# Designed miniproteins, single chains, continued (3): the designs that were tried, part 93

Each design is a single chain, and the fold is of that chain. pLDDT is the mean over its residues in the fold that is shown.

## One batch from the design tools (miniprotein)

Design m11425
Fold by ESMFold2-Fast:
Structure m11425 (fold): chain A 67 residues (1-67)
Amino acid sequence: LKEVLRELAENVPELSEEELREIRELERRLLEEAERLKAEGRYERIRELLEEAVRRAAELLLRAKER
């Protein structure tokens, strides 16, 4: 998860420091959520969470590119 979101950010080198911080904060929160779900044995939800996280990160990158 964290590495995937980071790769998306690295593919857009025009991102500002503030935008990178927002993406990293999103990564951190999503990783913590995934770890919580893993501890509870909700592996199916972790897969859905990863898909959703990647899509939301892509939306942030697209919005940043339009600015």
Scores: mean pLDDT 68

Design m11426
Fold by ESMFold2-Fast:
Structure m11426 (fold): chain A 77 residues (1-77)
Amino acid sequence: MEKLLEDLRAERDTLVENAISAVDKAEKYVKEGKKNEAARWLTVALLYLSMAELAGADPERIAEIRERIEKVDEKLK
């Protein structure tokens, strides 16, 4: 656990960037009507967001990304 958390903290910014990239792709696929692809990228975004939060990323930035994820999820209904 300790080694994994330390590795996550070292890559904190990369985890945040990966979460943003994944939600960007999910938003693009929703716009294109590709709901299955959008749902897959939304899952990837949630995974990276969770890892970034565990790594101690800025709570405000986590909240911003989470809001974008929730908006994409709403469009998938």
Scores: mean pLDDT 81

Design m11427
Fold by ESMFold2-Fast:
Structure m11427 (fold): chain A 92 residues (1-92)
Amino acid sequence: SERERLLEDLRAGFEALMTLLDEESRERIEKIIEELEELMKTLSVEEVRRVLREVTERVAEILEQGRREGWSPEEVAEKIIEKLKEIIEKAR
């Protein structure tokens, strides 16, 4: 289904991101991703697309800022977690 494809794309994107992070940061982000996936199951396909676009854009911005400012993987993970929590809260 379209929804299943979008959720699979989200998981694949985060799996790639996880290769850049330490074990503790990966576990923390994995928990937030699971919460995001559960939320997306309750949303329309159109809303899932909007949330995915926002997640993709915000994560890319954090990665670019972290690269420019020399953030540690832990600092990058913390900023990603904070932004994902904000996105989840707004979509509830």
Scores: mean pLDDT 80

Design m11429
Fold by ESMFold2-Fast:
Structure m11429 (fold): chain A 70 residues (1-70)
Amino acid sequence: SALAELEAQLEALAGRPFVVEEGPADTSPVDFSDQLSLALATGDPRIRANPEVARTVAAVLRNALAHRAE
């Protein structure tokens, strides 16, 4: 799946095992995941080059997947 492939890429960018970070998600995960997922889907190179953004995206994607109750 595209999301799984993206998570693997983000893990590689982080240079460490992919781990779910603790986050209260004050900001709706939908708001963040929507913006970031769109940017990643369009292949925004800035996101790929920025490790801080990569970490944020990884956390948001994990939170969004948890929200799907799977």
Scores: mean pLDDT 52

Design m11430
Fold by ESMFold2-Fast:
Structure m11430 (fold): chain A 76 residues (1-76)
Amino acid sequence: MDELKKILEELEKALKEGDNDKVIKLSEEAAKLLEKQGHHGAADAIRKVIEMAKKEGDPEMAGRSTIMILKTVIEK
């Protein structure tokens, strides 16, 4: 739980700063952490968004979607 909150805060900061490389890296770390914690569906969703964001050249989309998914898991 605390690890997910930390990644969420770092990802929100990276998005605010426009650090697209860090946004992608933190999104990948969030997916890995969610998978380790048994949230396989959420992890898979984030990975699919990262692939789409890389294809479209929109890393901010990956960050925004990852934040939304993380908030859903944290609120449960």
Scores: mean pLDDT 82

Design m11431
Fold by ESMFold2-Fast:
Structure m11431 (fold): chain A 100 residues (1-100)
Amino acid sequence: MTPAQLEVEVLHTLALIQAYLAKKAAERGDEDSAIEMLELIVKTVKEIRKLADEHPEVKPLAERGEKDIVEALQDILEVAEKNGLTRAAEYAKKAIEEVK
């Protein structure tokens, strides 16, 4: 494993932890904390993309990770909508569009 591959795996794990925290916040009705975690997920994904641009060999790993993150964001959106968290739902939709 190259250092770049390891860094992508670490950042991917961080994004999934942020997604877990966002979902838990949305389940509690803590809309502001859910939004904060959603913004951090987008920032983490942008860092993964920058790393993939600098190290093209990690692009397949980054793309696979983005799919997992999109699935996690869709789960957060469903929880936010179910709990009537209109702002968190809007931020989740925007995050999904930015991650693709």
Scores: mean pLDDT 89

Design m11432
Fold by ESMFold2-Fast:
Structure m11432 (fold): chain A 57 residues (1-57)
Amino acid sequence: SAQEYLEKAGKAAEEGDREAAIEYIEKARQLGASPGALASAVGEAEKLGIEVPKELR
């Protein structure tokens, strides 16, 4: 589910795994995650030093 990928993205971001965090955010977007949930996940990753592509915002 989209929610499951958002949770995986958060964990990957906390571990400093930029590639995994971005991949999971993109999968959540493809599965229909809400704009608010996506913005929150992107913001969390960016606070942890991960540069998220603009197309995922």
Scores: mean pLDDT 80

Design m11433
Fold by ESMFold2-Fast:
Structure m11433 (fold): chain A 102 residues (1-102)
Amino acid sequence: DEEVKKGRDALALGKYEEAIEHYEKAIAKDPNNAEAWLNLGKALFALGKYEEAIEYYEKAIALDPNNAEAWYNLGEVYKKLGKEEKAKEYYEKAKKLYEKAK
C-alpha cells in the first residue's frame, strides 16, 4: 500500500504528524489494515497522545491478536501513564507471542 509506505517513511524520519496523515488515508481505504492502526498508535505515542495511542493499539490487536509489537507498545503506553501492573501484563503477552514465533 502506497500510503502505508509513505507513513512508514515519515515515521522513520520522526515526522509524526505527516505519518498520521498517511496512515489515516490508509485506514480510510482499508479499515482492516492492522499495520496502519499499529503505526498510527506509534506516531501518537511519539507525540505524547497516550490515550489515543491506546485506542489505536487496541484496534490493531483486535484485527491481529498475535502481533507481539502491538502488545509491547500497549505496555509502553501504560508504563508512561504510571500503570505498572497493566504495563507488565502487556509485556508478558508480547513475550509469550515472541516465544511462540520461535
Scores: mean pLDDT 86

Design m11434
Fold by ESMFold2-Fast:
Order: structure tokens, then C-alpha cells, then sequence
Structure m11434 (fold): chain A 61 residues (1-61)
């Protein structure tokens, strides 16, 4: 499902963010956001994107 795809992309984005790969992490997080929005869950998409953005900022990437 689109929700499962979004969740998978968000988990991968978080892993990349923790590895200092911030540009790649944000790219995947935006893809996850698009999947959640397409599934009718924009709030979940916003939460996932915001979490990855926070991790990128904290990791210094």
C-alpha cells in the first residue's frame, strides 16, 4: 500500500540521516511525504518529513 511504501521510505530516510547522509535522507523523506499524501494521510507525511529534517539538523548533515 502507499502507506506501507511511505513508512518504508521514511525509515530508510531516518537511517541515512543518522549516517550523516542528509541530502539523500531529505530526498527519500520527500518521497515518503508524497506517498502519505497520495494515501490521504498528509499529517502522517508532515510528521515523517519533520522527523527526518530534525535528525539531519542534529547530525550536522
Amino acid sequence: SLIEEGARLAREASRLALQGRGEEALRLAKMAYDKFVAAGEPAAGETALGEVERLVREAGG
Scores: mean pLDDT 86

Design m11435
Fold by ESMFold2-Fast:
Structure m11435 (fold): chain A 72 residues (1-72)
Amino acid sequence: GMEELLRLIGEILRIIGEIFDLEREIKEIKEKLKKEPDDEELKKKLEELEERKKKLEEELKKLMEELRNLEV
């Protein structure tokens, strides 16, 4: 029904927002790494953010498939 569709759209928008926030953080860390390329903590944080982004993109793909399969 409409309520289920709105719930899925809400979840999709939430994840998209989180991905955009992570992209901003990744960009900031990459800019810091240009100034301090040997900073191991920044490199580790970048890897963690990239991995979190990948997981969110996988969740987004799953929700988009659920949305596509709804009879609405």
Scores: mean pLDDT 83

Design m11436
Fold by ESMFold2-Fast:
Structure m11436 (fold): chain A 89 residues (1-89)
Amino acid sequence: REAVLEEARRRIERIRELLRRAAVADPEEAIRLLREAEREARELGELLLRALREGRLTEEEVQAVLAELARAVREELEPVAERLAAAVA
């Protein structure tokens, strides 16, 4: 249980780092970093679903992690969107 939650937190921080890097990168690098962040988010989703099915996490714990991920993405994605929009203008 605790090990899965620690892994989930590490993955969320990795996603934050990738998005922050994308916000200051050139457009090609920003797109590559966004794809990496998307892959990390999918793998986190798979980890949470598996842990829920195996009874290692409760639905409440999964919802809490997903809420944290949603906040992290919301906070960091806006600067990346601005960077990419500037590149096509």
Scores: mean pLDDT 80

Design m11437
Fold by ESMFold2-Fast:
Structure m11437 (fold): chain A 61 residues (1-61)
Amino acid sequence: LVGALFRAVRDYEGKTPLELSVKKGDLLRVLEVVGDHWLVVQNLETGERGLVPREYLELVE
């Protein structure tokens, strides 16, 4: 998963300063896996980093 490219499948609004807000269609690089439900990602358009729930993301091929 680390280094994998993901796409947001729907909008997510970050609830803490550690969480990243994403919009549907955003392309995100996985930097770290945190437990079963969270990924640390970087948005490739904005350069912003943070935690996003895995269920909001899909793997890009």
Scores: mean pLDDT 84

Design m11438
Fold by ESMFold2-Fast:
Parts: sequence; C-alpha cells; structure tokens
Structure m11438 (fold): chain A 65 residues (1-65)
Amino acid sequence: AAEEGLKLAEEKAKELGLEVTSVRVVETPDGVTVTVTAVKGRTAAIIEVHVGYDGSVKVTIAISE
C-alpha cells in the first residue's frame, strides 16, 4: 500500500514536471496516506495519495506558483 501510494505520487510529480523534496507516510484505520511535496523553480505542489486496504485509491493535488 505505502509503496503503491509513493509510486503514484512520484509519477504525478513527474507529470507536473516537479522534483520530489519530501515524503510523509501515515497509516490510518482504512489505509495508508502518502503525502509528497514537489517543487520546480517557483512552482510547488502537495500531492496526497490515499491507498485503502480494499484497493481504493484517492489522489488530491494542490498546486501553487
């Protein structure tokens, strides 16, 4: 779960053309949440991937320039 969430978050950062600067992994009762901070120049993004133990995936992206 954590490895899948991290891989997806890194792939999203790459799609946005950003470099991953920090990773945070938190286990919750329903799954694992991976939060990645990625930056390039003046652009920053926070990418949150929640991988549920049932196989569900939720991705949230917040971008600032």
Scores: mean pLDDT 79

Design m11439
Fold by ESMFold2-Fast:
Structure m11439 (fold): chain A 61 residues (1-61)
Amino acid sequence: SDALARAAIALANYAQESGTTELTDSDVREVARRAGVSVATAYEAARILEANGLIRLVDER
């Protein structure tokens, strides 16, 4: 879907901007706000990108 594609592009751009491929829940929520998508859609996109080795979802410490 267009929303998933936009979320994936926004996540990739966010990782490049932040200089890290390790993203937390707070990062995913920020990307959802920037892309104008639901948090659920942003997490679906994040899991797809993680499965493809483009990012890694990490827990907040």
Scores: mean pLDDT 85

Design m11440
Fold by ESMFold2-Fast:
Structure m11440 (fold): chain A 101 residues (1-101)
Amino acid sequence: AEEAYEAAYAAALAGDAEGTRAAGEAAARAAAEGTEEGGRAAGAAGAGAGAGAAEAGSVEAGRAAAEGGRRAALAARSRASAAGGAAAAIAGVGGEVQARL
């Protein structure tokens, strides 16, 4: 994800509209897949920690752990959306720069 995004940015700086578009699309796809998976993993880890704390009879600790995991999952999803949006914008700009019109 990050490497593809850096490639898109480098291509944009070089004025390579077609390369920028292709790299941007690859970065957006990789970012969506990677951070969605990261968000799921963070959420699951938080839920597991919460369950363990609750089993120990610490309701408050369990709730805090579950909230931590949920916040991490939301942050990962926000990064996925931001990375995908930025990559798509770069790809769009590349297409415009290549306008034979």
Scores: mean pLDDT 50

Design m11441
Fold by ESMFold2-Fast:
Structure m11441 (fold): chain A 80 residues (1-80)
Amino acid sequence: SMSELRKEILKLIGEILRTIGEILDLEKKLEELEKELESAEGEEKEKLEKEIEELKKKIEELKKRLEELKEKLKELEKKL
């Protein structure tokens, strides 16, 4: 029914908004770490570079998930 479809769309919108929030939080953390990296040397620099690389990977994985969720939303909206 249209009511059930609308409920699925609302749940998916909720998941999209949560994913966007997670990406924004991680991007802010990335900016902070990149700023710290500018003054870091030796072992501290290596540790920060590794943390930045891991964080960038997490952000890219979430961005891919977000695109999948957006495409799913688009297909569900076409059924309205």
Scores: mean pLDDT 88

Design m11442
Fold by ESMFold2-Fast:
Structure m11442 (fold): chain A 62 residues (1-62)
Amino acid sequence: MEKYGLTPQELAVARLVAAGHSQRAIGRGLDISPATVSRIVRRIMEKLGLSSRRELAEWVRS
């Protein structure tokens, strides 16, 4: 299911952010660096027109 052009990796990161996990914890779970997680989060927010992690968490829950 394609939600607003998010890749499977971006969707996984969005869900983990909404669950309250840190960049380090997400990076560990997905076997990527925390810096890569930060870049993916920014790309998700840009694609969805969101400005904060709180808005991203609300989007995932809706």
Scores: mean pLDDT 78

Design m11443
Fold by ESMFold2-Fast:
Formats: C-alpha cells, structure tokens, sequence
Structure m11443 (fold): chain A 80 residues (1-80)
C-alpha cells in the first residue's frame, strides 16, 4: 500500500488537475509536509491540522467554492 506522503502527493495532484491549486502550490505544500513529518517529527494529527489550514488558505485564495473546499478537506482527512 502507498505511504502517507505518496497518498498526499496524489491528493495534491487531484487538486491541480481540477484547477483548485497551482503545481507550484502543490510542490510547496508537499515540501512543508515532508519537513513537518521527517525533520520536525510532528504527529499525523499535527501534520493533518497544519495541512488542512494551508489547503483551505490556497483554495480560498484561488476562488474555490465552499463545496469544493469541504470536499477537498474531507478527502485530505481520509488520508490520515
């Protein structure tokens, strides 16, 4: 089965494919998640909370609807 980081990478690509975030935003977020998990040693719960906050921020900045934001955050929670 795929690692958490591989699942998150696929989730971020799903957002890019839908035009909800840019490829650059996806790359920045993936680097931050790797940093939090591998260098900072944060728990999955802490990484999820930080990732949800940034994903919401990017989606709002890019003009996503409330429904798109809720669907994205629900899918993200299911990875953790």
Amino acid sequence: MKSLLEKVEEFLQWLVDRGLITPEEAERLLRLIRYWKEKKGLSDEEVLALTKALVRSYLVQNGASEEEIEEALKRLEELF
Scores: mean pLDDT 82

Design m11444
Fold by ESMFold2-Fast:
Structure m11444 (fold): chain A 55 residues (1-55)
Amino acid sequence: GPLFDLYRKVAEAFTKGLEEAEKVELEGWEDLIKTFPSKEQQEEARKILEERKKK
C-alpha cells in the first residue's frame, strides 16, 4: 500500500544519508584511534574501521 511505499522511499533516502554520515564518521574514527591509551585498543578499533570501509 501507499504507506509502505512511503516507508521504502524514506528508508532509501535515510540509507543514502547514512552512507555520507558514515564517511565523516570513519574520518573521526582515525582521530579517536590515535587518542586511545593502549596499542591493543588502537589495533581493535583499526580492525573495526577496516570492516566498515569494506562495506
Scores: mean pLDDT 68

Design m11445
Fold by ESMFold2-Fast:
Structure m11445 (fold): chain A 80 residues (1-80)
Amino acid sequence: MQEDLDRLSEEQKELAREIAYELELAMILAVMREQGKSEEELEEVREIFRKAEEGDEEARERVNELVEEVSRYIAERAKK
């Protein structure tokens, strides 16, 4: 019984990470579409997120950079 609870906790953490990741991806893609980026450029971002989810450290750093860029863009646009 205790092992089942510990297992559920780990599954919940993994699910929370997955959801956060999908939300970040959706946000970035929405901003890129608004900026007039091509579907080819959007697919490149999807591939970066997929690699980061698989544990690629370079892809994770790239995801962090994209999140920061998008966050700055949203903040600047909100001032107008």
Scores: mean pLDDT 74

Design m11446
Fold by ESMFold2-Fast:
Structure m11446 (fold): chain A 77 residues (1-77)
Amino acid sequence: ATEEVARALAREIFEALGAEGSAALARTLLDGAPEAAARAQALARAAGLEGLDFSGLSGGEGVRLLARALLELAAAA
């Protein structure tokens, strides 16, 4: 499901960027949430993450779920 894909991607991003980088990426994603997974992939690439597959996310809802999961991981660190 989209939520499961978002949480899996959030863990990969968190391991690469840490708490501060993950929170920053999540805020950027929320600013652009109406756009599709392609924007999330472009932002991850700009942050140095070029190998991640965002095709499993569903439009803006998937991006919001990813951002929420990233913020949850950052807060728990």
Scores: mean pLDDT 68

Design m11447
Fold by ESMFold2-Fast:
Structure m11447 (fold): chain A 76 residues (1-76)
Amino acid sequence: DLDAALDRAAAQMAPVLAALGEIDPALAAEARALFDELLAALRAGDWAAAEEYARRLEALLEANREKVLAAVKRAL
């Protein structure tokens, strides 16, 4: 069930995005927007859009690796 898998992914990411928002609200908002677009593209079966949003999200997280790691530690 794709929808159930995507709902689980969203639930798993929610505490990390919340913790990232405590560190950098603008970064958290951008990451959340890209993640939401990725999930929407996957639900629609738009693989080209999903690949683009996944690539952009990966690049954003790599560029901000230290803040992302701090958010993961706070979420745990």
Scores: mean pLDDT 86

Design m11448
Fold by ESMFold2-Fast:
Structure m11448 (fold): chain A 68 residues (1-68)
Amino acid sequence: MSDEEIRELVRRALEALRAGDVERALELLKQAMTGASGELRRALEAALESLQDGDVVAAEAGLHDAME
């Protein structure tokens, strides 16, 4: 999976979160994690943990920062 494909999955996850679709966002983040490595993978893992804890705001902020 390319960095661009991972970024597309993260962008779609952010759109899902803004729409209130947490289940869709989790699905997309898990897909992105299968191809992610290093700092990006750690950011995705942190976002997944935030979503599992119910902290959608923290997850969205972390994913937005990872897209820089």
Scores: mean pLDDT 80

Design m11449
Fold by ESMFold2-Fast:
Structure m11449 (fold): chain A 70 residues (1-70)
Amino acid sequence: SAREQAEQLIAETLQTVYAHLKAGDDAAADAAVAAGKAQIRALPLSEAERAAFVERLDRGYRTVKARVAA
């Protein structure tokens, strides 16, 4: 389903983001998040569902950044 695709995109994006942040490449991490958001926005979901998945990706990104910075 499109919801399952969104969850997979978030997981894959956060894995990519973690790798970039561990390498010290914040610009590549930001680009990966932007690409993930664009992919979620292209999915056949309602506007509310797209917004919720984008927020979930943003929360995941903040969590990963905090963990790498510690």
Scores: mean pLDDT 88

Design m11450
Fold by ESMFold2-Fast:
Structure m11450 (fold): chain A 70 residues (1-70)
Amino acid sequence: MDAQAAYDEGRRLFEEGRYEEAAAQFRRAVELDPSFEEAEMALAWLLTARLGRVDEAQAWGREVRARVPD
């Protein structure tokens, strides 16, 4: 699965209210392409605003910044 396909699936799951599954797909998209800003923003927002996983979102943000130094 490429990053775009994972992001598209995440958006579909989000529209269905399946937030944890959507977060898994957005995480997959970022793992495949750490520079995919839309997936990064979607994952961070979903983890903090809907799932209340602020620590997970913060840890993930540090990981992505280390992999995308630009």
Scores: mean pLDDT 73

Design m11451
Fold by ESMFold2-Fast:
Structure m11451 (fold): chain A 60 residues (1-60)
Amino acid sequence: MIVLEAEFESIERAIGAALAVIGDVPEAKVKVEGTRVTVTVPDDPEAAEKAREILERAAE
């Protein structure tokens, strides 16, 4: 199990990032706490990489 965390500048950006992960990585479990997004994916490197890329792009 791989856990990824990202902090965003606003709640709206955090929610947007969470929705993007849910859309492209349906096996991921996503938790939003204010401006923090926590993504839990199975031990699947491809799923983890997709989730990481989405979080990084959403943080721009």
Scores: mean pLDDT 80

Design m11452
Fold by ESMFold2-Fast:
Structure m11452 (fold): chain A 55 residues (1-55)
Amino acid sequence: SMAARRKALEEGIREALELLPRGIENAERLSEAAKKAGTLEAAEEVLEELRAELE
């Protein structure tokens, strides 16, 4: 369901923020990319791409 996907997206963003190394730039990139997504599917793609960049 869309509600389950949205909740997973919200949890994914929260977890990604906890895993980011200390740096405002990474947090800003994650937030900005999520804001630019026009649909839930696009937002999920952006989150997956950002997760691949995390160390």
Scores: mean pLDDT 64

Design m11453
Fold by ESMFold2-Fast:
Structure m11453 (fold): chain A 107 residues (1-107)
Amino acid sequence: MKEEAKKAAEEAEKAAKEAEEKAKKGDAKGAAEAAMEAAQAADEAAKSGDKEAAKEAAKAANRAAKAAAEAAKKGTGEDAIKASGAAVGAGGAAVYAARKAGAELPK
């Protein structure tokens, strides 16, 4: 992997783990913020041209999107809306990164 692309993939993975942890705690706002960080890191990995980094970042962003979606279901008000929006954003970033990698997302 290119060093910059590898760093972006690692950032996406850390953000995905944070999103999953925040979602388990019922922190919809925290899950939304972490999912958006995963989305941004996945976009950077995808734009790097490194297929392996893009593939790893796509998996991380997909996990972050699922975590934000779960937080949105359990949340209320504006925090639930933010988590729902973050789930859509991270999901889109995952698809984009997967396409750049030439790979399918895990089912």
Scores: mean pLDDT 83

Design m11454
Fold by ESMFold2-Fast:
Order: structure tokens, then sequence, then C-alpha cells
Structure m11454 (fold): chain A 74 residues (1-74)
């Protein structure tokens, strides 16, 4: 879907900006895609305003965890 592609592209650009490894990018994108697929499945394939907010919060958490993992590499 265009929305899924746009979200994945935005997350990839953000992680590349922070210098994430290709492996961390791939792992994070897989987690984001799984979250999108799950939220859509839980909402009958429709992204309601409530489902969109849930998805936004879950993606923000996944991205934050990826950045924290980057900062922990010492």
Amino acid sequence: SPLTEQILAAVERLLKHYGASPELIEETLARVKAAIDRVLAENGGVLTPEAREQLHLEIARIVREAIDKLDAEK
C-alpha cells in the first residue's frame, strides 16, 4: 500500500541519517511492517483515526528502541 511504502521509506531515511547499520535498518523496517500489518488486521483492513494513532505510537516506540540500540553500541 502507498501508506506502508511511505512509512517504511521515512523510517529508513531517519535511521540512515542516524548512521544505523544495514542490519539494524532491515530489522527495524521488518518490525514497523509487522506493526502496520497487525494494526490493519485488528481493524478489518481499515486505518481509522484511532488505528492511525495506535500505529503512530507503535512506530514511534519501535524507532526509539532502534535509536537507543544505536546509542548503546560502545
Scores: mean pLDDT 83

Design m11455
Fold by ESMFold2-Fast:
Structure m11455 (fold): chain A 55 residues (1-55)
Amino acid sequence: SAKIEEAGRMAANAAARDAEAGKAGGEQVHTASLAGDEDKALEAGRAAARAGGGP
């Protein structure tokens, strides 16, 4: 879905700035994606972006 795709992109971008934050975020996005929870996936992506020094 668009939300899961966006969440994954945010986690990947975070990993470029902070590998640990991006890895953790990517794992959370993947888990939420398997559960079909798009909002949880988006939240995980946003958390990763913040931890990686994003806006």
Scores: mean pLDDT 73

Design m11456
Fold by ESMFold2-Fast:
Order: C-alpha cells, then sequence, then structure tokens
Structure m11456 (fold): chain A 98 residues (1-98)
C-alpha cells in the first residue's frame, strides 16, 4: 500500500494544473464506456503525449488507473494497457494491478 501511495504522490507532483484537468476528463470518459468516449479518451491521451511528453502522459495514466481501480476495474485495465504501451516501468504496472 505505501509503495503505491508514493508512486501516486510522485505522479501528482508531475501534473501541471492543465495535465490534472485532462486526467480528470480521462477518468470521466473511461467511466462512460461508450465507443465515442473511448475514442475521445484515446485522442486526449495522444494529445497529452504530443504536447507534454511521454513522462507526463505516464503520470496522468497512473493517476487515472488509480482513480478507476475500485469504481470501474474494466476502465482501469484500459489505462493499464496504455501504460504498458507507453513503456511505464513494470514495477509501477504491477503495483497498480494489486
Amino acid sequence: KEKLEKIIEEAKKRLTPEAERQANYLVDLLKDKSPVSFAAASIVLAGLELEHGRDTAIAVLIYVAYKLKKENPEAAETAIRWLEQLGAPKEVIELIKE
């Protein structure tokens, strides 16, 4: 539990106010489960990576996966798959999956 909380704290420290707003928007989009919301979430993530870089996109996805893990495990699994595709550290992915 403590290791996951530290990772989330570090992710939050890397979020600008703009990136945090986009993270909350991604949470809402992934919770909706519609194909349109999924497409919109994919576009938001691509824009985050392009504008702010891969490390910021990874930090956003860590926060998104953590928020969704208890409320919507299926949506959290989508965020975890995107973390794997962006090359997030395996240790981080394993801690989020717990």
Scores: mean pLDDT 77

Design m11457
Fold by ESMFold2-Fast:
Structure m11457 (fold): chain A 55 residues (1-55)
Amino acid sequence: NAEELKKKLDELDRQGARAAIEGDWETVEQYRKEAEKLIEEMKKLIGDEKANELL
């Protein structure tokens, strides 16, 4: 499950980077918010230190 969250974060990073290159800052902000939610879920699931190791 933590690995699944990590994969989702990697995908959001990829999509966000693409949107930033295109100058679509609204989409960048949306992906940032989604990434923050997933990071918080990961920290709740496995703790801050282990989450930082996977991120």
Scores: mean pLDDT 78

Design m11458
Fold by ESMFold2-Fast:
Structure m11458 (fold): chain A 77 residues (1-77)
Amino acid sequence: TTYLVAALLKPGASEEDVEKVRALAEAHPGTRRVFELPAPSGRVLVAEFDSREAAQALAEKLATHPAVERVEVIEVP
């Protein structure tokens, strides 16, 4: 099972803010990879995990960031 943390960035978030969110995701223990999804609803950063606990911890951290609108943890079988 793979766990994805998907963080939707606020409309109008600066490139500096996006870079900070990406850096937080990349530095988080257990992060396998971080990538950006092209989404019509805005910019979405995705971090990949093999651990639900690690994914949940990142989701909680990113949810408190001012540039993040919402965070979702997605389980992929």
Scores: mean pLDDT 83

Design m11459
Fold by ESMFold2-Fast:
Structure m11459 (fold): chain A 90 residues (1-90)
Amino acid sequence: SAAARAAREEAARLIVRGVKALEEGKYEEAAEHFRRAAELAEGVSRALTAVALKNLAKALEKLGKTEEAEEYRRKAEELAAAAGLGMEDI
């Protein structure tokens, strides 16, 4: 659907913005972008949701939220596997 396509494209843009924020040391901003990307990708793409959650976990690790990061990394692994992908593929 057009709505699903728009959600995928916006999620992908937010992932790109989040990665840039992560590279610039803006970890809180990065986490927010990845969280929003995961919300938009949920129900429309397991692969995009997995990418967003993997990157969210990385941002949370940088913020010292280690337990929360591990939980999201595990969710990303489950979604990646469901999409036929490994964590190194996303």
Scores: mean pLDDT 89

Design m11460
Fold by ESMFold2-Fast:
Structure m11460 (fold): chain A 58 residues (1-58)
Amino acid sequence: GAATLRAIADELEAVADRFEAAGKKSTPEQSKVLNEIAGLARKAAETYRAQADALEAA
């Protein structure tokens, strides 16, 4: 349901925050990869929130 999708989105944002924090302590090459992964996780979180909103509107 919508609550499950929002919980998944929250977890994906937490993962993104962790990867960005790890990037700040990493080499420039590693930081670039970690920030890319964090960006993908944030985009996935937005998609799951949009799906949750659509389910609640129905």
Scores: mean pLDDT 85

Design m11461
Fold by ESMFold2-Fast:
Structure m11461 (fold): chain A 79 residues (1-79)
Amino acid sequence: MEAEREKEEKEKKAEEHVQTSKDALDVAKQSKLPEVAEAMAELNLKNSDTNREMGFEEQAKKSEEYAKQARKIAEEFAA
């Protein structure tokens, strides 16, 4: 019972981290500032690491993909 409830709690947090990562990517795109896009990429990498530590590889991978996109946007704005 406790273990199953903990798993549901972690799954919800993992999905919330993915949503936060998607929102952060949108902020990066709208900012037009390399510093903001870089900060959003770092946030998304932390979300990916947190999800991976919790054992949610699919959600971690999604956040990591958003982080890579934000990083590319930062590089583009810095050029």
Scores: mean pLDDT 81

